# Designed miniproteins, single chains, continued (3): the designs that were tried, part 55

Each design is a single chain, and the fold is of that chain. pLDDT is the mean over its residues in the fold that is shown.

## One batch from the design tools (miniprotein)

Design m10013
Fold by ESMFold2-Fast:
Structure m10013 (fold): chain A 86 residues (1-86)
Amino acid sequence: MEEEIREKAEEAARELAEAFGAELERARHIAELFAEAMLAKAAGDDERARELAIAAAEEAAELAVEAGLVSREEAQEAVAAFAAAL
C-alpha cells in the first residue's frame, strides 16, 4: 500500500510538472504531501490526513498562481472550498 501510494505520487509529480511547467522537485513535494495525507487516512488519522491534504492544496494553488493559471484570490477561494469539503 505505502509503496503503491509512493509510486502514484511520483507519477502525479511528473504530470503536475508537465501541466504547470514547474520544476519536478516542487511538483514532487506537492505529490508527497498528498501521499502522506492518503497514508494518514489509511491509518485512521483523519485529523492529520486533513491537515496534510490542505497543505498540499495550498502548495498546488501557489504553483497555479505562479504559472498564471489563476489569481491568488481564486486560489485562496479554491483552497478554502476544498478544506470546507473535507
Scores: mean pLDDT 76

Design m10014
Fold by ESMFold2-Fast:
Structure m10014 (fold): chain A 87 residues (1-87)
Amino acid sequence: LSAADLLALGNVLAANKQYSDAIAAFNKAIALNPNNASAYNNLGIAYAALKQYDDAIAAFNKAISLNPANSTANANLAAAQAALAKL
């Protein structure tokens, strides 16, 4: 599987609410392409779905560091920080 195939697999698993499996697929995609901002953003979304907000924030920060113009990652970071602050 290519990094793109693993990202697509992770997206299908996340849509199926299989978030732990999605995280594994996204981590494999990142291992093949560490500069994939979309993989980090999607990893953060999967962590947030599991309420692992510290891990989600770290993933979104990495996505933003790779692509600062990613408005989706910036919005997701703000949402995860707000959710963590309420805990």
Scores: mean pLDDT 87

Design m10015
Fold by ESMFold2-Fast:
Parts: C-alpha cells; sequence; structure tokens
Structure m10015 (fold): chain A 63 residues (1-63)
C-alpha cells in the first residue's frame, strides 16, 4: 500500500485551486509529505496568481 497526500490551495472566491500531490510508502513520514504537498500547492498558486484563502490536505491510502 502507498499513501497519497494531496494539498489544495483554494482561492478566496472559492473558484480556483492549485494542487500539490506527494506519494509515499505506507510506512513513510506523513507529516513530511503533508508539508511537501502544501509547499507544492502554495508555489503553484503563486505561479497562477491565486490569492489563497486556505489550504486543505487530504491523506488517502492507494493500492
Amino acid sequence: MKIKVTASAISKDGRRMAIGEVIIPADGDVQKAKKEAEEIARKRAEELGLDIDKIEVQVQEIE
């Protein structure tokens, strides 16, 4: 099994989002993966000129 960590940086109007995704082994560091996913989402939001309201993080088991 693997863990997929998805961070969604949501715009203040709620109409756009930038997504960062990290996949780790099931025994991997979930807290580190969350931080990496948030950093990816935040950088993508900056590149798109999104005014970030919030970042939502989802953790999913895959396979």
Scores: mean pLDDT 82

Design m10016
Fold by ESMFold2-Fast:
Structure m10016 (fold): chain A 78 residues (1-78)
Amino acid sequence: MSPEEIKKKIEKYLEEMEELLRKFLAGEISLEEFEERMEKIVQEVTELLSQLPKEEFEEQFKKFTSKVEKIVKEAVEA
């Protein structure tokens, strides 16, 4: 898989995390379902990140961890 394909897949997972947060805040999914689906996304993205060159890994990892922290904070404050 090319680095460009990996980055595109990571971007789609970031969008899925935002949608999960929105659904959770709207009461459409339970906290347990939200946590389970978030854990699955984190595992998938971590595997994708491990396939990137070192320079791109560091940048993408920083973006991903920042996004996860933001989503978790919003979920906890709900």
Scores: mean pLDDT 82

Design m10017
Fold by ESMFold2-Fast:
Structure m10017 (fold): chain A 71 residues (1-71)
Amino acid sequence: SEEDLKEAFKIFDKDGNGTISRAELVHVMRSLGFSDEEIEALMADVPDEIDFEEFVKLVKKLPLKLDFLTK
């Protein structure tokens, strides 16, 4: 849900500045079982810092892989 996404975003936003770094996002994707090749493809158009709105958009593109977050 959106609330679950907000809680996840807050955990990764350690500085409280409202953005997640590209490096943190890569780390999350790797922990979810994405290969380096898949991560590079998914991150090709992603900026160095992403806000919550961009995070939600990214999550909606990856529903099958992100299903691990609900277990």
Scores: mean pLDDT 68

Design m10018
Fold by ESMFold2-Fast:
Structure m10018 (fold): chain A 59 residues (1-59)
Amino acid sequence: SPEELGRRIGEALAEAGFTPEQAEKVARRVAQHLGLSPEDTERLVEAARKAAEEVLKKR
C-alpha cells in the first residue's frame, strides 16, 4: 500500500541520517515514478514523513 511503502521509505532514510523533509521529498519522487494518483501520493508522502519523525524522536 502507499502508506506501508511510505513508512518503509521514511524509516530507512531516517536511520541513514536524513531529515523528515528529505524523506518527504524522496517519497514524492517515488510516488511520481510509480504514477500514483494525487490522493495516494499524499498518503505515501505523509506516511514517510511521520515514520522519519518517529525514528528521529527515538535517537
Scores: mean pLDDT 83

Design m10019
Fold by ESMFold2-Fast:
Structure m10019 (fold): chain A 84 residues (1-84)
Amino acid sequence: MEKSRKLLEETKRTIETGSAEEGAQFGYKAGVEAVEAGDYGTASEIATTLALAGKRGTPEARKAFDEAVRKISEAVREQKKKRE
């Protein structure tokens, strides 16, 4: 609910105002927190936001964002397995 929306907004803010590493680390943690809250939609939106930021950045920034996206995607898969 509200927490998940704040996590997405804070991720976007950190990407825009911080370093690529800071944005990637925050987004990874925010995405995992959304997954733990059962908000898979917000977790997916955070992962998409990170992936898009990586494509617009330097190759170095892209690596950081790609790693965060992989970790969030893995957390989503783990939660879905529990549902199955």
Scores: mean pLDDT 77

Design m10020
Fold by ESMFold2-Fast:
Structure m10020 (fold): chain A 60 residues (1-60)
Amino acid sequence: SKEEVIERARKLLEEARARGDDFGVAQAETLIHFAETAQNDEELEIVKERLDALEADLRA
């Protein structure tokens, strides 16, 4: 759901902040905005793909 995607983005934002990853923070904030403004499932799926990439980068 949209709410789950937003919550995931917020968790990754907190993780990026804890790591001192300014790029990760900026990406997570952008993805929260895109998730909040998503008007359909296709737009939300794009946000999910971007969150998968951000999570992989933070866990590398």
Scores: mean pLDDT 84

Design m10021
Fold by ESMFold2-Fast:
Structure m10021 (fold): chain A 72 residues (1-72)
Amino acid sequence: SMIEELARSLLDALVSGDMGRLRRVIDEIKKKFPGIDVSELIKKILDSIVAGKSYQETLEEGIKLIKEQIKK
């Protein structure tokens, strides 16, 4: 799904430190879901990484957050 692709791209950009890719993914998320709090999404993903959660757990958390945000 588009949500999974965006969450994966965001996580990959954050893990790799690719700031150019990160900026592009953030812009795409904002365009497709104007009501989403991207700052909260990034914070939660970073919190998961710092807590030592797996890539898959962090990805699933990101997908869940995007879905919850677009539902309001």
Scores: mean pLDDT 83

Design m10022
Fold by ESMFold2-Fast:
Structure m10022 (fold): chain A 67 residues (1-67)
Amino acid sequence: SKEMREYYEKALELLKKGEPEEKINEEIEKAKKIVDEDPEGNRETLLELLKELEKEAKELEEELLKE
């Protein structure tokens, strides 16, 4: 799951920099391919990382909507 964590960290970095969703999704798709090749344990890890990314995205959206 090291590669999966690295893709998550890259996606989070892109999100915080305000890069388009398409670029963020490319890193997520790379993590999904790891799950497709080895689903044991990796599927739960992916779901947890996706929840963390979604939370970060919502927090950024709320800050942007404030001012």
Scores: mean pLDDT 74

Design m10024
Fold by ESMFold2-Fast:
Structure m10024 (fold): chain A 52 residues (1-52)
Amino acid sequence: SAEDELGRAFRELLERGVSRDEAGMWVNRALRETGFDLREAARLLRERAGTL
């Protein structure tokens, strides 16, 4: 579920026009910022996607 949430957040970035390379960088940054908490990283990415 948490992995699926992270995958959905990644797809949301792509749908909002973020490049795959940049979206991958955002995922890596979110994971490092959250100590590799997949659920928290997904939530952070969704918040970032929502502000695009």
Scores: mean pLDDT 81

Design m10025
Fold by ESMFold2-Fast:
Structure m10025 (fold): chain A 82 residues (1-82)
Amino acid sequence: LEEKIKELEKKLKELEREREALERQIEEVEREIEELKKRGADEREIAVKEAALGILKAALSFVEEQIKKLEKEIEELKKKLE
């Protein structure tokens, strides 16, 4: 049971790293979109970047849900062990 908690904590740490990487990618794409808008780029070019941003935000939401589920599982297991 304690070993299971350690394994879940390891998975949580990996998901937190993945979340950080996605947050960085989102920030980068958002900056690219702002620069494209500032220079008066083609609407299609902007739309492609906005679509990529949407995919990254969806991936981030998925990772955040996985983190939330894992945190709850770890908390329940810790309560059971005391």
Scores: mean pLDDT 84

Design m10026
Fold by ESMFold2-Fast:
Parts: sequence; structure tokens; C-alpha cells
Structure m10026 (fold): chain A 98 residues (1-98)
Amino acid sequence: MEKLVDRELFLNTKKPVYVSVYRVTDAEGREYIVAEAIDADGNLLSVVVADASVPLGMAQVFAALAPSKPVLYRMSEMEMRDKSGVPLGYVLEKVKEL
């Protein structure tokens, strides 16, 4: 499982990265937010699983965006950057429902 703040795998691709975000409930009734990042060829780049009760930066965004049905998002860098030229964050753009 990849870190939510680790974005180097997305930034090192020359192809669009798509993020599928969905909510999963385990056998004990505990809810998780799952984010799967794939490239344009369908190769799995990373999988993030976060406890929906533990907000961890991007986990809060994923929890707020977690629909009852899987949704494919395109991930891109924010246009706003810090003084060192690093993006302040990433934008998830809805592509389609799965």
C-alpha cells in the first residue's frame, strides 16, 4: 500500500493517471476508503487504503469524495505552487462512474 502523500509514481508517468475512489465495508462493519491509481494502459501504479475515521490529508479528500459506487478520477497537479515550485496539492477530476 502506497502513502497518500507519496505522488512520485504519478508525477513520473508521461501518461494520464486515473484514480478510482470507493468505499468498502469489511466483515466487521468497519468502513475504508480505497483509492486505486492506474495509468492509461490499465497498469496498477498504487493502491491506498485508509480508515474512513482517520483523516490524513488526502484521506479526508477521498472520504468526502467516496461515492456508494466506484468513480474514476483523473489526478493532476494544482496550478498553485509554493515558493520552491512544488504543487500545493493535486486535483481529482471526475472522468466516469464505474
Scores: mean pLDDT 55

Design m10027
Fold by ESMFold2-Fast:
Structure m10027 (fold): chain A 86 residues (1-86)
Amino acid sequence: MTVTVVGEGLTPEQASQVISGGRGAEAAGGTVTVKQSGTTLTVTVKDANTGGMMAALSGAVSAAMLGGTIESKVEGDHTTITVKGK
């Protein structure tokens, strides 16, 4: 399955957590793409197994716990997790 984490208006610490989650997913065998466009950070994990999904989700949750919000949307085999900063 594919997991996309979208960070909007993240602090550097929140962005670091999202990226760390993506790196964990890559280490678990997922294909990870990181894109920064203005204030929006997008981390896409393709071919995520359970470990890769947990790594991506843990990063997003950690970023949200630093003073943001988290929202999840599931569309077929694609899960989008949106993290908004302060």
Scores: mean pLDDT 81

Design m10028
Fold by ESMFold2-Fast:
Structure m10028 (fold): chain A 70 residues (1-70)
Amino acid sequence: MSNVARAVGLALRALADLDAGDYEGALEAAEEAIKLDPENAVAWKIAAEAREKLGLDPSPYRKKYEELLK
């Protein structure tokens, strides 16, 4: 599987973890997706949301997500 395809799979896993309330798991999966495909905007968005749920600053990840949309 390509790095892009693996990143998509990890982003989907991160979304499922986020929906389940596993914010630590969601952040881990999203960060791995970002490592495989730094242009995966959804992974940056999920990482930002998971960070916010954990009481961490989401701003750097939200900024990157916004940059990837332009």
Scores: mean pLDDT 84

Design m10029
Fold by ESMFold2-Fast:
Structure m10029 (fold): chain A 69 residues (1-69)
Amino acid sequence: MEKEAEELMRETVELLERHRSRLSPETLEEISRLLREGGELLKEGRYEEALEKAQEALELARRAVEEAE
């Protein structure tokens, strides 16, 4: 769980870095919020909830990138 959440968060960050100039500030803020929440849950040892937040962040990032293209 912990490793999976970290991997999804890393993938999300890589997508944001690659496509940052094409995404709206509002979308970037929402994804950043989800990543922050996931990171806090990881620090608390709440790995299952952290994984859910990481998945939400990644899905939002993927959708935003697709819509920007």
Scores: mean pLDDT 80

Design m10030
Fold by ESMFold2-Fast:
Structure m10030 (fold): chain A 68 residues (1-68)
Amino acid sequence: EKKLDLAAELIQEDKKLRELFEKLKKALEEKDEEKAEKYREEMLKLAKNEEEKEAIKAAFDHLKKLYE
């Protein structure tokens, strides 16, 4: 949850990260795993440090569980 809180904060602060997160969420809802992984990797490229990368990974894992 601590990593998810950080991910939520990052998404609120970064417009590009927020846009990618919404695209990722939609791809998972559509069960397009390849597209979801693409957006996940693009979000990781926007991370400034390892803590942000871990937060993004945690958010992806959490979201994937919700749509499986």
Scores: mean pLDDT 80

Design m10031
Fold by ESMFold2-Fast:
Parts: structure tokens; C-alpha cells; sequence
Structure m10031 (fold): chain A 99 residues (1-99)
């Protein structure tokens, strides 16, 4: 469960970094890179409560990055970005259910 959340958040953050670079959105890129850094920090964290806090913050940054990209995204990317936002919301919910 926790390992699956780490991997999914990493994949989402990496995908948003690629999209932000492609669309040249500096704000979305900063948010996506911050999310990736938070995931990498969570992977090294030994305290479960702190790890879950970092993952929740990463999911929030992923959602913020995707929302920023929606402002500049071409029509063909809109459905993909909505899917990423919904996945991030689902992960935030799953983190709340970890205990």
C-alpha cells in the first residue's frame, strides 16, 4: 500500500515534469519538481507519520501542477490532465485511510 502510493506519486510527478517542460510552463514545472523532491524525501523517511505527511504534500503539489497546466494545455491533453488530478485526489484520500 505505502510502497504503491510512493511509486504512483513518483510516476505522476515525473509525467507532470515532462508535460510542464513540453508546454514550457515554468510555474507548473516548479510545482512538479517540488512534488518529485517530496516523493524522494518520503522514500528516505523512516517515520511513517512524516512519510505520509510528505506524500500528502506531494499529492497536493501534483494537483496544483496539473491545474496550472490546464490553463495552457492543448485540447488533446485536457482529458489526461483531468485524469492526473483525479488520481492525485484519490491518493490524498488513500493517505487519509492509512490508519
Amino acid sequence: SLEELLEELRELAEELVELAEKLKDEKALELAREALRLVEEAEKEKDREEQLRLLREAARKIREAAMELLKVAPKEEINRLIGLILRAIGIEFDIELQE
Scores: mean pLDDT 84

Design m10032
Fold by ESMFold2-Fast:
Structure m10032 (fold): chain A 72 residues (1-72)
Amino acid sequence: MKGELIATMKINNLADLEAFEAKLRANIPLIVEVESSGKTFTYEINDEAQLDALIAELRKWYLPATVSIYAA
């Protein structure tokens, strides 16, 4: 179940993602919603390894994207 919305950011490139990554790491555990190409994906991030996997996928497949983070 999603808690409070912590942040939303439009991620256009890798520099935007790097700036937002610090905020993601500070708020684990969290729920992340990624909107890319008209699709929405929801991820539960319980540790830094899961966050690193999500960031790798965003870099490879999903940019540009809108990313929203919620308290878990």
Scores: mean pLDDT 77

Design m10033
Fold by ESMFold2-Fast:
Parts: C-alpha cells; structure tokens; sequence
Structure m10033 (fold): chain A 68 residues (1-68)
C-alpha cells in the first residue's frame, strides 16, 4: 500500500492533491504490472464524482483492497 501511494503521489506533478485517472492507471500498469482495465476500475471506485481526478490516498486505499 505504501508503494502504491508513493507512485500516485509521484504522478501528481502539479502538487494539487489530485491525479488523472488515466495517468494513474498507466503508471500502475507500467511500474507494478497491474492490468490496465483492473487499475482503471479500482481508480473509478476512488472517483465518486466521475471527473477523471482521484485523491492519491483514496486511490491507494481502493487499489490495496483490490490487489493487496
């Protein structure tokens, strides 16, 4: 879980507290080998507003529930 959170924080290049769902999913696929579709589904669970932005901590928690 700490590793996932660190990667998602790395993806927040603007430091605004949010990461693009597609950017996060691609990063998880490239760095951790998580299938792109499964990463997208987990990230969408962390994006209740469906605005394409996720909080790194909420996203990491959702991913940890699905993959850890």
Amino acid sequence: SAEILALLREADKDGNGFVDVLEAAKLLHERLGIPLLEALVALLEADPLYDGKVDPEEAAAALSRRFG
Scores: mean pLDDT 74

Design m10034
Fold by ESMFold2-Fast:
Structure m10034 (fold): chain A 78 residues (1-78)
Amino acid sequence: MLSQEERDKLKAHIEKLEAELKKTPASDKAAQARLYAELSGAYAKLGDLKKAQEYRVKARELGADAEAIAQGELKGAK
């Protein structure tokens, strides 16, 4: 079970991510995709699996795969 403090922290984090998404121009697909991926993770932690899935789909539609990006960076490092 999440404590009330953890829930409040997650809600504040989600609000910040949603505000950042509203400031992000539609032409910046990479930034939008990253924000959708972070929102998906935050909603999953909150237990809102339906919204988590919705945001994950949006992130994929914009071409962002955070796992693939991270893997590419690690492969380039050595």
Scores: mean pLDDT 71

Design m10035
Fold by ESMFold2-Fast:
Parts: C-alpha cells; sequence; structure tokens
Structure m10035 (fold): chain A 71 residues (1-71)
C-alpha cells in the first residue's frame, strides 16, 4: 500500500519532505483533501522551497475555496 511505504519512510527519516509530499498526493487521490493539505504543509515546513508541494497546496486550497463559495 502506497501510504504504508511513505509512512515507513517518514518513520525512518522525519525530515523526508518528499515522503510527506507523496503521502499528501495519495490522500488527495482518495478525496481526503483536508489530510492531503496537512501533509503538503508538513513537506513545506521541512523544505519551504519545495515547488511541487507549493503548487499542489495552492491547487488544493483553491478547490476548497470554490467548494465553500459554491456548496
Amino acid sequence: MKIAEYEARIAADPNDAEAYYELGKVLREQGKLEEAREYYEKALAIDPNFLEAQIELGVLQLQEAVEKVFP
């Protein structure tokens, strides 16, 4: 399972920003947008210049904003 792989990576190296980013992507694919956002934020807390995580977080935040305006 993809989640277990990334959780194992994080357990071995808590500063693995890429593992947090990939876990966020898996959660987003499952429709767990809130959890995906949290993991993208964790990736950015480790590496603030992680462009892919910044882009994914921005897209996710925009999607959430649209859902709040048009419920």
Scores: mean pLDDT 78

Design m10036
Fold by ESMFold2-Fast:
Structure m10036 (fold): chain A 71 residues (1-71)
Amino acid sequence: AAEVERLVEEAKRLALAGDAEEALRLLEEAVELAVEAARREEGLSEEEAEELRRRALELARALVEKIVEEA
């Protein structure tokens, strides 16, 4: 849990510094950790885990794009 939050914070710092590619890479790692945790803790099906991953990645890309545009 704390690892996901740490990766998100670091990704925000990188995006603010203009490093969108590295920020996205860290967010992708955070998404993988969050999906694995949800599968383990909430018993998500394969399809539910895939949809969660897809939506989380979509939000991560939108977040980085917004931060870079406003920087």
Scores: mean pLDDT 78

Design m10037
Fold by ESMFold2-Fast:
Structure m10037 (fold): chain A 72 residues (1-72)
Amino acid sequence: SEKRLEELIKKVAEEDPRFAERLKELFKKAKELGVERAIRDIEEAARSLVRGNYPASGILLSSAELEIERKK
């Protein structure tokens, strides 16, 4: 849910404020364009970073960016 993602992004901001801002920006774009896959990837990217899986979080964020660009 959106509330869960907001709480995850707050946790991400404790470790990496820059990554948290990227997640917020991409989530707004994905929501505006209705890109469900990107929203899912953003949520998993946030969870992965909170878990300390930095490679997975980066890959998932890149996947979300690509899906958003494909819809533009």
Scores: mean pLDDT 84

Design m10038
Fold by ESMFold2-Fast:
Structure m10038 (fold): chain A 72 residues (1-72)
Amino acid sequence: SALLEQALAALREAGRLAVEVGKEHAEEIRAGYEQLIATARAKAQSGTEAEAQQLLAKAQGMLEEARRALEA
């Protein structure tokens, strides 16, 4: 579904940002984002819109966290 695609895109972007921004933060955050990406892919196979929305919300939270780490 479109929601799952959006969640995947957000996770991918967040992971890319984390790798770029800070090595210590990037390493830990990257591992977390990789887990979310794997989960999103699994949901895509037999996922629902509700599950996709929850993953998207988590992705957005982690994206903001990565951005704040960049500012700090």
Scores: mean pLDDT 70

Design m10039
Fold by ESMFold2-Fast:
Structure m10039 (fold): chain A 86 residues (1-86)
Amino acid sequence: ASEEQLAALVEALRRAKSNPDVQIIREGNTVIITAMDNPEALAILDELTAVAEGIPAIEVERRGNTVVLRILDDERVRRAVEEALA
């Protein structure tokens, strides 16, 4: 992933974390993000999904109002996610 892609991921995760209608659960290398059924929360989820899909080291699975991010063997992506969720 480029530095620009990692910065976009950090910003998208921080936006998700700051919104009370978005829930984030981290389980090791898996991040589960669920949005409430409202336009603002869903827009955040859509943005985060698009950014993550651009990063080859992240497997993205969208299930309705939930997106599951699986971080593959990439230390830079793992550190970016840790920084965003701190």
Scores: mean pLDDT 84

Design m10040
Fold by ESMFold2-Fast:
Structure m10040 (fold): chain A 60 residues (1-60)
Amino acid sequence: TITKTLTFNNLQQAIAAALTVMGELPDATVTVDGTTVTVTAPDNAQALSILDSLEANLAK
């Protein structure tokens, strides 16, 4: 499994990211705590690609 913790600037962005993960990775565990989203997903190329894309979008 792979675990990533992502902190967003506001609740709307955090919720949007959580919904994206739940839609793309239905077997993933997603926890939202304020503006922080923690995702635990299967360690595979699809999960890594999606999580890396979300992390990259945090910098933009």
Scores: mean pLDDT 78

Design m10041
Fold by ESMFold2-Fast:
Structure m10041 (fold): chain A 58 residues (1-58)
Amino acid sequence: GRQEEVLRRARGALEAARALRHEEAIRYATKGLDLAESGGDLEEAERYVRLAGELLGA
């Protein structure tokens, strides 16, 4: 479902951010992951994942 898709994207963004040692992207990806795991605001979770991706040039 949507939560599973957002969780997968959030985990990918966090892995990429950590590999590049990009602190700001790590913070955004972590926030997105936390929101997606809580099953709360998936729209906000997706937004944080997108912000992390933008910082990583993805």
Scores: mean pLDDT 83

Design m10042
Fold by ESMFold2-Fast:
Structure m10042 (fold): chain A 81 residues (1-81)
Amino acid sequence: AALELLEEAGRAYEAGDYERAREYAEEALREAERELGPAHPLVVAALLGLALAYRKLGDEEKAAEYLARAREAAAAGAAAA
């Protein structure tokens, strides 16, 4: 499930394995979008996890893109509630 994948992403991030953290967060994003829809809090969490992982990997452009997507998803979720 998306939450479990986010837990694994967090553990990989804490271990300094940013490539594995990115992989888990990408899988969590796909699961959360498929099961819960694009504006769900778990989608926002996965997008933020990707932004953090890409920043650690030195990909500032992708980090900024995922952060922007997380902000958009959070705003859409708040409007739908």
Scores: mean pLDDT 84

Design m10043
Fold by ESMFold2-Fast:
Structure m10043 (fold): chain A 65 residues (1-65)
Amino acid sequence: SDEELYEKALELVREARRLIEEGKLEEAVKKLHEALILVGEIKDEEMKEEVLKELEEAAKLLESQ
């Protein structure tokens, strides 16, 4: 379901942020890629937009390293 995809994608982004803070950038990129694949499967536009927003914030954090 969209709700399950949404929650899983958000969890992956949260894990990626933690990995970025730990300096584990390669693993963080893997988690962000997994989240991006899941967001592509979400049909609900509101849920999709929220995940994309979180992905964008995590990507900015990654670039600031």
Scores: mean pLDDT 85

Design m10044
Fold by ESMFold2-Fast:
Structure m10044 (fold): chain A 61 residues (1-61)
Amino acid sequence: SGLARARELVEEGERLAEEGRYEEAIALYREAIAAAGDDPAAVARAIGALLRVLGLQLDAE
């Protein structure tokens, strides 16, 4: 299902972010938002993950 895919994409993005691979994590979070569809909780989780990684990228010079 799209919800299961959205969860998997967020979890993989979190692993990439831990490695400092922020651009790849951002791409997966964007796919997770699309996969979440109209489910508000899944969309909110994916957007939250995206905002967090963008904050980390801004702080990492």
Scores: mean pLDDT 83

Design m10045
Fold by ESMFold2-Fast:
Structure m10045 (fold): chain A 89 residues (1-89)
Amino acid sequence: LLEEARELALEALRAREEGREEEAIRLFTEAARLAARAWAEHAVETAGAEKARELLERARDVAVAAAAEVSPELARGIEAAFDEVLAEI
């Protein structure tokens, strides 16, 4: 999952360099979803579901704030990705 997330993030950077902004946002959003899912799985295993939820909520807030500095569309995508993973816990 983390390796796959990294690959998608690299593809997103390439898409952005090529002027494919919509594709870049889609790829970054998918990378965030995979990274959040990998983190959530590890946190549930090591600390339990309730603590994992708290940690993921804090990570969402930080990630969304950082994404908002880049674009509102990216921030919405990142927020949705984290909310989807939170719903799986």
Scores: mean pLDDT 80

Design m10046
Fold by ESMFold2-Fast:
Structure m10046 (fold): chain A 79 residues (1-79)
Amino acid sequence: ATEYEQKALEAEKSGNYEEAARYYIDMAEVYLQNGDLEAAARYIRKAREYLEKAGNPPELRQRIDDVEARLRKLEAERA
């Protein structure tokens, strides 16, 4: 997680919004796999922000949509 956070911040500072989105998606997927739904939700929201700044590349949008769908399903199962 920490290594991905550093890489995401470096991408943000360099204006590479597409790479920032990729790192936030990767973090969200890791937290989702570990059952930390709150952390997964936070990171996928950041990924969505940077996706928009990157011009909404379809491949990243699909990855974010997939994580959000899995997150909603898991939240519903635990509620």
Scores: mean pLDDT 83

Design m10047
Fold by ESMFold2-Fast:
Structure m10047 (fold): chain A 67 residues (1-67)
Amino acid sequence: AVEEARKAIEKAEEALKNGDVDTAQKYIDEALRLAREAYEQGHFEAAREIIDRVNELKKKVEELKKK
């Protein structure tokens, strides 16, 4: 779950660099789902890191939608 969430974040970042907001949003949603699973498995600190990084990506998506 943790490694899969980190990979999803990386794919979201790559999609944003290409201007693909829809693909980035899909991977952001996937990373949040995987972070929740990691939290339920006891990986609390890793899940928090993933959520924080997802929030950064959400801000970038919001900025791109306004430009």
Scores: mean pLDDT 79

Design m10048
Fold by ESMFold2-Fast:
Structure m10048 (fold): chain A 72 residues (1-72)
Amino acid sequence: DVRKEATEANRRAIEVAGEAERQGDKELAKKLLDAANEAMSATGKNPEEGREQIKKLKELVERGEKEVEEKK
């Protein structure tokens, strides 16, 4: 279910963005939140486009998680 995947990716993105903001990385936090919003919007309009945006969001979340962990 594309909607479940989008919701889970959005939740992870918000979590990582919150940690990035706490570490002072406001640019990373903004990128994650913007990508999450884009993925959610695309998923509601077109499942195919939604899957592509979810993939991009997951890649950004993975990179963000790594950056956040390296700064701990």
Scores: mean pLDDT 80

Design m10049
Fold by ESMFold2-Fast:
Structure m10049 (fold): chain A 87 residues (1-87)
Amino acid sequence: SLEEKIKKQSENIKFPADVVLTIDGLESSRVPELVLALHKAGIEVLGYSIGDRTYVFIRANSIEELIKAAEIAESLGGKVVSVELYK
């Protein structure tokens, strides 16, 4: 499941943390919609970058917020490839 994948990828993350979600297949025109949906869910968005993939940088206060962010991205047609600490 998405939840299990995110939990595994974030097992070494100590919250609160700045993290990057790497998203594949999200239409570039939908990135503002994703940012607004994250904001509405109470998730702080630090920024984003659009290229062959979409990178969304968030301040996550918990694993539950990170899972919620991934679920929102996938609800908009993206596929969350990875989550990792913003280094």
Scores: mean pLDDT 87

Design m10050
Fold by ESMFold2-Fast:
Structure m10050 (fold): chain A 86 residues (1-86)
Amino acid sequence: LRDELREAADEAVKLAEEKGLTGLSNAIRRVTDGLLAAETVEEMEIHLAFLEILRGIAKSEGDTEIAEKLGRVVDLANRLLAEARA
């Protein structure tokens, strides 16, 4: 899961960089790093909420491919969070 999440996030970052969306690419990278470094369920939930916000921003601005890639990151993050809660 962690490796899959990193790979999916890196795909979203690369696509954002290719489109010149430097702020979005940096935000995705930082939030993903924070999620993977999270020591508590609360920290994971906070970073997951930020990923959902970034996905919403991409979707609202018509960056549908980036929003779709972030959707996969969110799905993987939700699975990681479920494992951390178990």
Scores: mean pLDDT 84

